# Ledger of designs, part 6: designed miniproteins, single chains, continued (2)

Each design is a single chain, and the fold is of that chain. pLDDT is the mean over its residues in the fold that is shown.

## One batch from the design tools (miniprotein)

Design m4178
Fold by ESMFold2-Fast:
Structure m4178 (fold): chain A 75 residues (1-75)
Amino acid sequence: AEELYKKGLEAYRQGNYELASEYFTKAGDEYEKNGDYQKAAEFYRLAARAHEKLGNLEKAREFVQRSVAYEKKAK
């Protein structure tokens, strides 16, 4: 998961928001599989931000909803 985060952050900084959203989503999925819902929520929010940069507001909204759901599971 840590390597996926680094790759996503690097892609985001390069302006490659599509690749960044893919890496952030994979990192979130990895943390979700390990039961770390707090980290999963955090990475799904990063994926949402990448989709906002792409103008893909529908997908950004879906990732925000996923993040909120996982934040509730973490509490």
Scores: mean pLDDT 82

Design m4179
Fold by ESMFold2-Fast:
Structure m4179 (fold): chain A 60 residues (1-60)
Amino acid sequence: MSLEEVIELLKEKYEELKKKYEGSGFTDEQLLLIAALEVMRERKVPGDVVREAIEKLLAE
């Protein structure tokens, strides 16, 4: 799986989680971390690749 594909999956998961956790007081960074953990579990993406994707996404 390419880094760009992981970034897109993180964005989609992040938006889904924002709806689920609406009003829970979670920060954007916390929701992004939860999205990363779910992507790792569902897609079996290594943690290092997910970390790089998060750093790239936050740098945008």
Scores: mean pLDDT 76

Design m4180
Fold by ESMFold2-Fast:
Structure m4180 (fold): chain A 74 residues (1-74)
Amino acid sequence: EEFERDVLEALLEIYAAILTKSPNPEARELAQKALDYLAKGDFLKASDYLIEAARVEGDENLAKTIEEMKKEIE
């Protein structure tokens, strides 16, 4: 419900912020795009960019977590 959606949105923003601090420039660029889409309210596109950023970073567990969150938003 509303609390669930607010938590998912907050977690996506936190994960994006973490990935923007990555030493990998590709992961940082993808995370910055995700933050831009989050600011526009496009959580589905933001999730797609974050999944790609997590995979580029090599964090498959984070990528899977964000995939699960995307399913909840859909």
Scores: mean pLDDT 81

Design m4181
Fold by ESMFold2-Fast:
Structure m4181 (fold): chain A 62 residues (1-62)
Amino acid sequence: GEKEKVLEELKEKIEKEERLSEVQKRAVLHEITKVIESEDDPEKAREKAEEMLKKAIESALK
């Protein structure tokens, strides 16, 4: 479905994100998966997931 495609896109983006450690990637993926599962609107799910990933990357760089 549409939400599954959003999750797949975010998962690939996270796995390729060199600014995150393996542990951070796992934690972010877990949180993003929960957000996408809880949000019925695929567009809102993508927006929330992308915002969460951005915040995680910013936090990881500190």
Scores: mean pLDDT 81

Design m4182
Fold by ESMFold2-Fast:
Structure m4182 (fold): chain A 71 residues (1-71)
Amino acid sequence: TDEKLEKLTKEAKGQAEVAIALSEDSSAEDARKIAEALEEKAKEVREEGGSEEAVKALEEAAEKARKIAEA
């Protein structure tokens, strides 16, 4: 159980980093889509009983992507 949560948290953090990098190289429209996708992923992870760290990492990445879209 703990190993599964650790793996999911690591994957979420990795996906968050890739998504932020993509947002920086993307148009404002694409950055918004990335933010929406990350928000949806955070919701899915929470519903599946994922770790708070995994959800937080995805939510923080979504916020960052949203700021890039608004800049």
Scores: mean pLDDT 75

Design m4183
Fold by ESMFold2-Fast:
Structure m4183 (fold): chain A 95 residues (1-95)
Amino acid sequence: LREEGKYEEEIEYYDELIEKNPNNAKAYNNKGKALAKMGEYEKAIEEYDKALELDPKYAEAYYNKGKALEKMGEYEKAEEYRKKALELDPNFKKA
């Protein structure tokens, strides 16, 4: 709430992790989460898509993409990606 620059620093950190290991699906997912916290939902989705290209079974990335789509008003697409997350990991039903 009070640290407007904090998410930019998180993004820089994940960019460094990606530079060191471009196959780090978790770093792309975490960068997307930081972008979503800043309200940058379209950019967040791009990063989740990169995570899913590297790990197509990454349930958290599907779930996070669904949440970002919902914030953008894309409710039907959001439901599709949430269902994919739940198919991969049923625990997302309670999140």
Scores: mean pLDDT 82

Design m4185
Fold by ESMFold2-Fast:
Structure m4185 (fold): chain A 90 residues (1-90)
Amino acid sequence: MRRERLLELMEETFEEERPALEREARERGLSEEEVEEVLEMAYAMGRWLAELLARSGIELSDEEARELLAEAFRNGAALGIEAVRVDRRA
């Protein structure tokens, strides 16, 4: 898949996943500022994966790429939530 298409799918998938990621962070008791930090972590992980997939030259369908990107955003959000929780202990 071409890098430009991977970046387009990454942006589209992030917008689709965003409401669920925001809801999860809020349900975990995070402030609006902390929710934005979680979303930045999620986006960064998805962006990293999109760049990795572009460099690898892997042949992916749009559906396969969207699934991998969605998983990266969800994992990034989970890490962001845990990072915020660790910072709160300091």
Scores: mean pLDDT 85

Design m4186
Fold by ESMFold2-Fast:
Structure m4186 (fold): chain A 66 residues (1-66)
Amino acid sequence: GYVVVGTHPTASGATATALTAIGEGGTATVSGGEPAVVTGTFPDKAAADRVAATTLGSGGTAEVSE
């Protein structure tokens, strides 16, 4: 499986990333506080890469690991 860790300065950005992760067939967990951290897990690299690209495009940061 692949893991994506994203960070957002706002809870709304974190929520958008979490919804994208779920839509790509992954899981998502959002931490409380600021900055908000989203961690998602995915069965394949293509799904993880799409979520990471979406997170970066929305002004967050993202890192993909296996």
Scores: mean pLDDT 76

Design m4187
Fold by ESMFold2-Fast:
Structure m4187 (fold): chain A 56 residues (1-56)
Amino acid sequence: SVEEKVKEILEAKKEAGLSEEEFWKILEDVAESKGLTVPELMETEEGFKEILEALK
């Protein structure tokens, strides 16, 4: 579910010790690399996985 994916992303953010500003920059950078918006990136399984990889 989307809620479970959001929870996993937020837990990864906490583990990485990222600020809210750093976190959003990473999301925007990943989305831009794919020619997508952040919400569009989060709608796909591939986008979700790329966000988690970028946070590590």
Scores: mean pLDDT 78

Design m4189
Fold by ESMFold2-Fast:
Structure m4189 (fold): chain A 111 residues (1-111)
Amino acid sequence: KALELAEKAEEKAREALELARQGKGREAAEKALEAASLASQAAGLAFKEGKGDKVTLRASMEAGVAAVAAGVAATLAEKGHEEGAVEAAEVAARAALEAARAAREGALAAK
């Protein structure tokens, strides 16, 4: 369950990064929000199963960064600030990737 959510978060984060490279701030922000949501779910499940070890704590911290950055990206895109939305979406996507990877590592260690 945590592994499946982590894989989906990685997929959406990579899509967000690709859209950001193309300068598509609004689309990148939308994918970054999806990635952040999935990463938060993966991190939360890994944390519960992993008893809050360092890896699962890191997953939760990175998921938090992804959520904040994705929210900023969405707000900037809504206001028409395309360049700012691209930058914030890239930050969110990278944080979501780190969160997903840490969640996957934590979930595997808990088994």
Scores: mean pLDDT 82

Design m4190
Fold by ESMFold2-Fast:
Structure m4190 (fold): chain A 59 residues (1-59)
Amino acid sequence: SDEALRALAEGIRARNAGDFGEAARHYRRAAELARDDPELRPHVPWLERLAEESEREAG
């Protein structure tokens, strides 16, 4: 979905800015939206892992 891809893009942008807390929030949102999209659903574990990694870096 366009929303899931937008959330992923926002997460990448936040990560590149060093805002890992913001990145984690966007990656979590992308995972939530991906669960409702049959094409993106297989990528949910990857998106959740990106969120967990960003959460760890945030402290």
Scores: mean pLDDT 86

Design m4191
Fold by ESMFold2-Fast:
Structure m4191 (fold): chain A 73 residues (1-73)
Amino acid sequence: GPTPIPADGIGDEAFRRALLAFQAERGLEVDGVLDGAALKALIEFQKEAGLADDGVADRETLIALQRHYSRRL
């Protein structure tokens, strides 16, 4: 099944909103789930942000997503 998103005290709702915005901007299905297409897009985002490109939504990836996509409003 789709890769689950680990919660890490950063506010799972804020992370979920950032992930939904990320999926919308990347033209993916906006479901808040890291599936194959969303996972590949996450790896590209990690490379773009200078993070480890392992497709894992770790703390640094969640912070980067919130910083990048929370400002899109």
Scores: mean pLDDT 68

Design m4192
Fold by ESMFold2-Fast:
Structure m4192 (fold): chain A 70 residues (1-70)
Amino acid sequence: DVRVEVGRLLGEAIRAYQAGDLEAARRYGEKAVELARKTGAEELARKAVEAILAGDFDTAERLGVQVILA
């Protein structure tokens, strides 16, 4: 399921960010946004990635759930 894979990639982006690997976080986030296009959730995925890169993991988790449900 594409939606489950998007959620997995957002989780990987959070883990990469927490490990200090901002380049990996950006790559996982970009891949999540591209996959989310297939379910019409690109905008929500983009906002989730922006929250991750801002260190706002609470907002990222909430938006990630919305991406999976889209």
Scores: mean pLDDT 83

Design m4193
Fold by ESMFold2-Fast:
Structure m4193 (fold): chain A 95 residues (1-95)
Amino acid sequence: MTLEEIYRELAEGALRLAEKVSELAKKHDPEIAEMAQRFAELLRELVEKGRYDEAAKFFPLAVMALHFLKQGRYDEAREILEEMIKRAEEALKKA
């Protein structure tokens, strides 16, 4: 298994987690759902540009966002999503 294959798997995992955050949040907080969709769009753009290394970095953050959301910790979920969006936008500027 190559490092590139690991990065791709993690990047794809992060995308799936972002979609799950959006789906779960739609029932409780439409703002978080919108933020998760925005993040997923930015992640897809990184993946389309072949930046799997950068996209993979978001996997643990996406896990944390989902965890906070499942616990009803919506403020913490919003904070981590905002940070992820900012980091993804910066990564795209450098790509």
Scores: mean pLDDT 83

Design m4194
Fold by ESMFold2-Fast:
Structure m4194 (fold): chain A 60 residues (1-60)
Amino acid sequence: GPAPRGPDSAGPPLPAVPSEAKVSQEELERINQEVARAYQAGASTEELRKLMKELLKKVE
């Protein structure tokens, strides 16, 4: 399991879907996966935020 210690240097923070969003957990997982995939592809934080906003708008 993951160690609770170790000052690991993390990359830039990924935007998280707000819990206030009235979407299903399955849709939240999908949104998070799309954002993570874009980050892996080298998208900027601004692009990740824009992508999340668009995905949230589609699942409304």
Scores: mean pLDDT 69

Design m4195
Fold by ESMFold2-Fast:
Structure m4195 (fold): chain A 94 residues (1-94)
Amino acid sequence: MKELELEITGGMALISASIVLKEARKHASEEAVRELEELFRRMAEALDRRDIEAAIEELERMKELVRKHIPDEEIREESVKLLDLSIENLRKLQ
């Protein structure tokens, strides 16, 4: 049952991060998008290993890149909020 909770919560985190990455591709530099894509992959790999702490760490790094590199304030704030919600939900599984 905890495995199913991790699957659902991890899946929701991947969906949220993918939405943020999609928005970043429209608004951020190619270099920033590449870094976000690398962090997304590391987060997905951490979730596959059931390493919740590593997944949270990669989401925190994505949040910092979003704050630095997304020029649209509204998109930046909403993206940070989505990542924060994912981090909070993953922390509840620890």
Scores: mean pLDDT 86

Design m4196
Fold by ESMFold2-Fast:
Structure m4196 (fold): chain A 93 residues (1-93)
Amino acid sequence: VEEAARALGQGKYEEAIKLAEEELKKDPNNAKAWLVLGKAYLKLGKYEEAIEYFEKALAIDPNNSLAWEYLAEAYEKLGEYEKAKEAREKAEK
């Protein structure tokens, strides 16, 4: 998913989604590809979808502090402050 992560970093969110989806067709256990999808949807303001994809990434790699941090941001954007606090606490461990 190096190309998907690069597209994400360049602000090409739709391209990042397409590339990450293609990687997930090859390997649905690719936590990094789920993380790219979540972050792209977060940047597009699609917070519920972002949460779903971050949860997929965390099911594969529960020690990914960055995924917990983005999950907290998505909850905060939805006004779910208590859930955001919980996720942020997980990110710090």
Scores: mean pLDDT 83

Design m4197
Fold by ESMFold2-Fast:
Structure m4197 (fold): chain A 84 residues (1-84)
Amino acid sequence: EEEIVRRMREAAERLRKYAEQLKSGDKSAVPEALEAMREASRVIREADKLIREGKATPEQIEARREAMEALFEASKALYELFKK
């Protein structure tokens, strides 16, 4: 589905943006980063279902991989920001 690819790409882009802000020490980005992480997790779960059912396109699989990488990077940046 074209919409799911678009949503995954948008999620990855937002996560990369917020990961950069978090890495710079901008704690004001935390609420928006958490919302972006929640949306990314939802879309990734939808893509996971399509993959398990054998219905996913190669483009959906690649977009899911990119979204997962962006989510991991943002999560790591958030963890490092609050690690004391």
Scores: mean pLDDT 84

Design m4198
Fold by ESMFold2-Fast:
Structure m4198 (fold): chain A 75 residues (1-75)
Amino acid sequence: MELSPLEYAVLKALAEAGPLGLSTRELAELLGQSQSTVSRHLRRLEELGLVERIEGEVTRYRLTEKGLEKLKELE
């Protein structure tokens, strides 16, 4: 599984945020990226099973167990 540097940074940010995860806006602000750029990468990470979407008033994303294992593999 090939991850871009930005996708790796997303996984690290989500790992640091813990079980409540982060919104696309919060990730964009943390990583200095546009929300559209972060949304595109979150979609790919969700398709790979590395992150999961938490639906609510604000949609949030968190690491799956698979995502955490992938992050450990890359460290």
Scores: mean pLDDT 82

Design m4199
Fold by ESMFold2-Fast:
Structure m4199 (fold): chain A 68 residues (1-68)
Amino acid sequence: SPWEEAARELEAAFEEALRRGDLEALESVLLATEHLLELARAEGAPPEVVERLEALARRIREAVEALA
């Protein structure tokens, strides 16, 4: 599914940014994740995709707060 692929790519980008301690990259991944989440909700994506993106956005926000 295009949603699953996009979510996986964002998760990979999050892990890479975390490994580097790159706050700017984390903020970029957060913005992209929030935009995709809005689109997923608007288009009626499967509930598991919405939950996955919500969980990812929460994890990125926590990482940004911890590193700032």
Scores: mean pLDDT 89

Design m4200
Fold by ESMFold2-Fast:
Structure m4200 (fold): chain A 64 residues (1-64)
Amino acid sequence: SSMEEEMKKINEMLGEGYLLTLEDEEKGREVIEKAVELAKKSKSEDAKGNAEIARLLVEQLIAK
C-alpha cells in the first residue's frame, strides 16, 4: 500500500540519518528532522511513532 511505501521511506531516512550522526552529528540530525516532518504529514501512526522514538534516541546519543 502507499502507506507501507511511505513508512518504508521514513524508516530508511531515519536509519540513514542515525548512522550519519556517528560521522556528522549536525547533518545526521538534519536528515532525522526531515524524516520526522515527513512522518508528521503521514497518515501512518506507526511511522510517526517510529520517527519520534528515533529522534529521542539520537538526542540521548548526541547529549553525551
Scores: mean pLDDT 72

Design m4201
Fold by ESMFold2-Fast:
Structure m4201 (fold): chain A 106 residues (1-106)
Amino acid sequence: KAEEYLLEGYHYLLEKDYKKAIEYFEKAIELAEKEDPKSKLAADAYAYLGQAYFEQKDYKKAIEYYEKALKIDPNNAKAYLGLAKVYEAQGDLELAEKYREKAESL
């Protein structure tokens, strides 16, 4: 059920329908956290929320959601790669490389 919302959200993300992607990821988080507050699926959904905000150039919200993913799953490679892309887009190439290396070391 939560996995189904995550997959639908991902499909909307690929179609660049960020409003629907966000709605489905929020539903995935709601269901996943209700069963397990430290759900790895919730961490993945937070990382996808970060990506949706990044694609909209809302870097502040992108960072907030990637950090939420890492609070649940400190080994979430997608969240580290997402942070690397945000900092690269902001021109902080040193910090971007640090986060990319963290993702690759997992």
Scores: mean pLDDT 88

Design m4202
Fold by ESMFold2-Fast:
Structure m4202 (fold): chain A 76 residues (1-76)
Amino acid sequence: APSAAEFERREEELEKLLEEALAKAEGKEKEYLELLKKLKLEDRDAILREAVALTLAGASNEEVLERAIALAKEKL
């Protein structure tokens, strides 16, 4: 099981990646990443699971992103 120190390190790495992605992102992707920063970890996980399920069901990247944004707004 991940230790508290390993969890903290992973969170720091993910936050750095998120900040880099946010600095480069535009449009809907930027909106999604900004919403993702405001969400609790539990809500982020739920949105990611639905995004994966939609992708596997053959939804377009735009449809997946629009649904993820809608869910993120609902959770806030």
Scores: mean pLDDT 73

Design m4203
Fold by ESMFold2-Fast:
Formats: C-alpha cells, sequence, structure tokens
Structure m4203 (fold): chain A 66 residues (1-66)
C-alpha cells in the first residue's frame, strides 16, 4: 500500500540508506501513475506527472551522490 511505502521511505531517510530512498521514490511514483490511470486522468496529465517524476529521480540521485 502507499502508506507502507511512505513508512519505508521515512525509515530509509532516517538511516541514510541511499538505495532504499531511490527504490521507494520509484515505487511511490509508479503507484501514483497507476492510480491516475485507474481514475481516467487525461494522457497529457499522466505524461506531465511521469516527466516530473523522472526529473525528481534525477535530482534525488545527484543529491544523494554528493
Amino acid sequence: SLKELLEKRKKALENGDREAVLETFKEISDKILEELKKRNYPDSVIEAVKKASELGLELLERRLAA
């Protein structure tokens, strides 16, 4: 569930677990996209959220590498 993923992310952040932070970010983003598709959001909205998630992941990867 999304609640379990948010709890997993909180623990990963508290422990400084870079791999777990990246994994939970991807899993949360995927669940958001799946929920948007299930609720029949327009493709333009889904693509915008997907691109924002991809950019967010890139920025997070760069931050965690520093």
Scores: mean pLDDT 81

Design m4204
Fold by ESMFold2-Fast:
Structure m4204 (fold): chain A 79 residues (1-79)
Amino acid sequence: LAEYAEATGSDDPAEVLAALAKLSEAIAASKDLAEALRAAAEALENLAKRVEKTDPELAKKLRELAEGLRRKAEELEKA
């Protein structure tokens, strides 16, 4: 996620794509599925904020995915 935050500092589409790759890696590195989903949701929401001005359609889809993942993580943690 720290690596992801650095990548999302750019408005370059290539940097945004690299940030998505880092997000996938962060999910795989998490030992707890609920923690992984929550981390992924946070990263997707941060990415959405960064791309909102350049690609608002992508930003909306990323926010929807983030909310879905956050909901799923909460369900898993409460079980």
Scores: mean pLDDT 68

Design m4205
Fold by ESMFold2-Fast:
Structure m4205 (fold): chain A 64 residues (1-64)
Amino acid sequence: SFQEKGRELAKLIAGKENGERAGKLLYELTGDEKAAAEVAKRVDAGDAEGARLIAERALAEKYG
C-alpha cells in the first residue's frame, strides 16, 4: 500500500540503508526516475537529510 511503501522509504532514508530499495520505493510512489536515482545515491552516501528533502519534493509534486 501507499502507507506501507512510504513508511519503509522513510525508515531506509533515516537509517541510511539500502539506497537501491529506497529509490525503487520512491519510483513506485511517484514515477519520478530522476528523484528516485538521486535519493538512492544520497542514502548510500549517508546523506539522510538530502534524501529526505528530495523524496518530500517528489511526493509533494505527485500528491500535493
Scores: mean pLDDT 90

Design m4206
Fold by ESMFold2-Fast:
Structure m4206 (fold): chain A 62 residues (1-62)
Amino acid sequence: VYEERPEAFDALVQATLDLINAVLALKDAIRRGASPEEIKRLQQRVDEAAATANAADAELRA
């Protein structure tokens, strides 16, 4: 469908940026030797952000 959906596009962009930021935060935490608890929390954020980004991408590609 060739509808202009700035909100849907903004959502995809935001989800992608959130994923990138979550990955960078996890990488930084590992580099600085953060606690296993903090690393687990950041890994969960990455997993959630990836799921959101993948869902948004799949919807727009269909």
Scores: mean pLDDT 78

Design m4207
Fold by ESMFold2-Fast:
Structure m4207 (fold): chain A 89 residues (1-89)
Amino acid sequence: SAALQQAVNSQLVDQFLLENKLASQNASAQEKLEALQKQVLLAQQTFEEYKKSQPPEEAARLETIFNGNLERAGVMVEYLQQQVQQESS
């Protein structure tokens, strides 16, 4: 249903944004990276399952939105990975 589609899409976006901000600014780079990576993985798995139930045109529209959010998260992941390598060496 359209309502379920909106709820799932909103949840994925909210989870992405929330997890990116949920880690305290005082948290270590490792803690932030772990939280973000776990959320990205969960969001990807949830989205892939939901996408399977959607018509192709809806799946494509949702994928465009999701990929945009994923790219933003990816930039943060790469940055945090660099910081973790510096701290863990």
Scores: mean pLDDT 69

Design m4208
Fold by ESMFold2-Fast:
Structure m4208 (fold): chain A 66 residues (1-66)
Amino acid sequence: SMLEEIERLLEEAEEALRAGDIETAARLVQKAWELAQQADLSEEQREEIERRIRRIEEMMVRKLAE
């Protein structure tokens, strides 16, 4: 399902970020966001995905500011 693909992309983004690959993490987050806009998601599912994306983006900003 699209939800499962979005969740997989976010997991891969988190793994890339842990490895210090900020560029890959950014691309994966962007792809997950684009799929979330196309997907027929519940309000709860959309909010959860948006929270996860925000967390990843915050971590990327912190790593870039090091």
Scores: mean pLDDT 85

Design m4209
Fold by ESMFold2-Fast:
Structure m4209 (fold): chain A 72 residues (1-72)
Amino acid sequence: AEEAEREVEEGQKLVEEGLKLLKEAKTIEEVTRGIGLVLRGIGLLLDVYLKGEQGEVPEEIGEKARELLESL
């Protein structure tokens, strides 16, 4: 449970940081980093969502991951 909650928090933080970098990007390196952060964050959120669907984590935590993905 705690690990899944941390994974959701990290995933959200990575997506937010990546999107901020993409909006402010002036170089190819900044764009690449921004995309990488967003993809890593999405991967973490998807992992928690799928584990919630499979009953491996509390459904509430999986649903929170889904809501964050839908807000992208």
Scores: mean pLDDT 82

Design m4210
Fold by ESMFold2-Fast:
Structure m4210 (fold): chain A 80 residues (1-80)
Amino acid sequence: MEKLIGLRAVVEDEAAREQARRLGRELREEAERRYGVRAGVLIVFGDVSPEEVRRLLEEGAKESGREAEIEVREATFRAP
């Protein structure tokens, strides 16, 4: 079973976006190592709810015709 991870990232500048991209790579590597399956990571920047991120991943999995376990995480990389 494939693993799909959605990361909703709240970022305020370019350095914070780089931190989000780094976390996305780490999450993918950890998931592939932990579960022994192919993992995909979608990083979403902006005003998108975790429910919307989940819907995007579910739609992508459906279009691929493969069964995938979906996980959605939220992270803030800079305080307001």
Scores: mean pLDDT 70

Design m4211
Fold by ESMFold2-Fast:
Structure m4211 (fold): chain A 66 residues (1-66)
Amino acid sequence: MARVTARGLNATGATAVALLGIGTPGARARVEKDGTVIVEGELSAEEAQAIKDAAISSGGTATVER
């Protein structure tokens, strides 16, 4: 089980990161009012890294927690 928390995203970036999370089997995604995106569940290291990379490429930051 892992959690990816992405911050500093605009609305387009938050949507893109959330869609990656929703598309990942065993994961759930939530977008907070401030644009923070949380993806958590049964994430592989590769899946967590892909979500983190998407957040960074969108101008944000991301933290992976296991």
Scores: mean pLDDT 80

Design m4212
Fold by ESMFold2-Fast:
Structure m4212 (fold): chain A 100 residues (1-100)
Amino acid sequence: MEEAKKYYEEGLKYFQNGDLEKAVESFKKAIELDPNLAEAYLFLGNVYTFLDKYEEAVKYFEKAIELDPNLKTAYYNLAKVYERLGEQEKADIYKKKAEE
């Protein structure tokens, strides 16, 4: 939907400018309007990773992958988050999936 895409693009601009809180608000509005917008979940995961909120980041990356299994960046970023959590076996699994 066009409204969801507008909020998604707004979130990208906030994220690029380092306005992480406003980025979260915009991406959450995007997924409220279009719950299947996988890329919005991907970028929510990215924002939460920058906020060192790794459990939230995992949740959003997993949802992005569930909605679009071809989002290789989500697998790679999830692997990096698992490395930060000390979950090396899970990190290795997702890194391998990102390389497929």
Scores: mean pLDDT 86

Design m4213
Fold by ESMFold2-Fast:
Structure m4213 (fold): chain A 68 residues (1-68)
Amino acid sequence: SEAAEEEVRQQNGLALAQGAALKLGTTLLGAKATKKSENTYEITFTTDKGEYVITIDSSTGEIKVTKK
C-alpha cells in the first residue's frame, strides 16, 4: 500500500539522516524523505547546527549533501 511505502521511505530517510548528522558532529532533531521521481529521493533533516538536504539519484548513484 502507499502508506506502507511511505513508512519505509521515512524509516530509510531517518537512518540516512542519522548517519549524516553523526558525520557532521551534530544532533539530529528531525528528518523527512520525499520521492521526487522514480529514481530521485530527497531527505531534508534538521540538526542543532542547521538544516541539510541529501539528494539521491539511484539511476546514476549520485549522492549529494547540502546545507540549507
Scores: mean pLDDT 80

Design m4214
Fold by ESMFold2-Fast:
Formats: sequence, C-alpha cells, structure tokens
Structure m4214 (fold): chain A 88 residues (1-88)
Amino acid sequence: ETKTLTGKDGSTATVTANSDGSITVTVSGLKPGDKVTVKVTANGKTTTKTLAAGETSVTITGFKPGDKVEVSVYKNGELIGKTTLTIP
C-alpha cells in the first residue's frame, strides 16, 4: 500500500506499507533547513522519527501483517498530513 500526503505549501510525503513489516516515508519539496518529523502509531504504541539534515526518507520497522498504522508527517512543526495504512 502507498499513500501520498500533500501539504498546503506543495510539499509531499509518500507513505508505503511494506510486506516485511516496515513503513517507509519519503518527503519531497523540502528546502534547506526544513525539519521533518514522522509519527507512527500502531497497537497503542507511538514511534517518532525526525529526519536528519539532507535526509528525504525514513523507514520504521517492527509491524506485523494486518496491523493498522496511523502515520502523521510534520514539517517545521506543521502537519503535512495523516493517513492510515494496513501492513500487507
């Protein structure tokens, strides 16, 4: 499964649920100095990852097939978008 989130500034976040039990988030439209934070919630547990300078993607592991995962992507503290995916 893949979902695309679009922020009001035209930046995008592509969220992919992988069959190996991971979620990959790839962000485009970033400017130098932008901070991106990804928040992933599944089974009552929340994992937060912040992209380092120059990074455009992050992979979060540890999900099981059939897990419903809520993904929220923030840029400079502002919500780009939220989606829910099911791990295949």
Scores: mean pLDDT 75

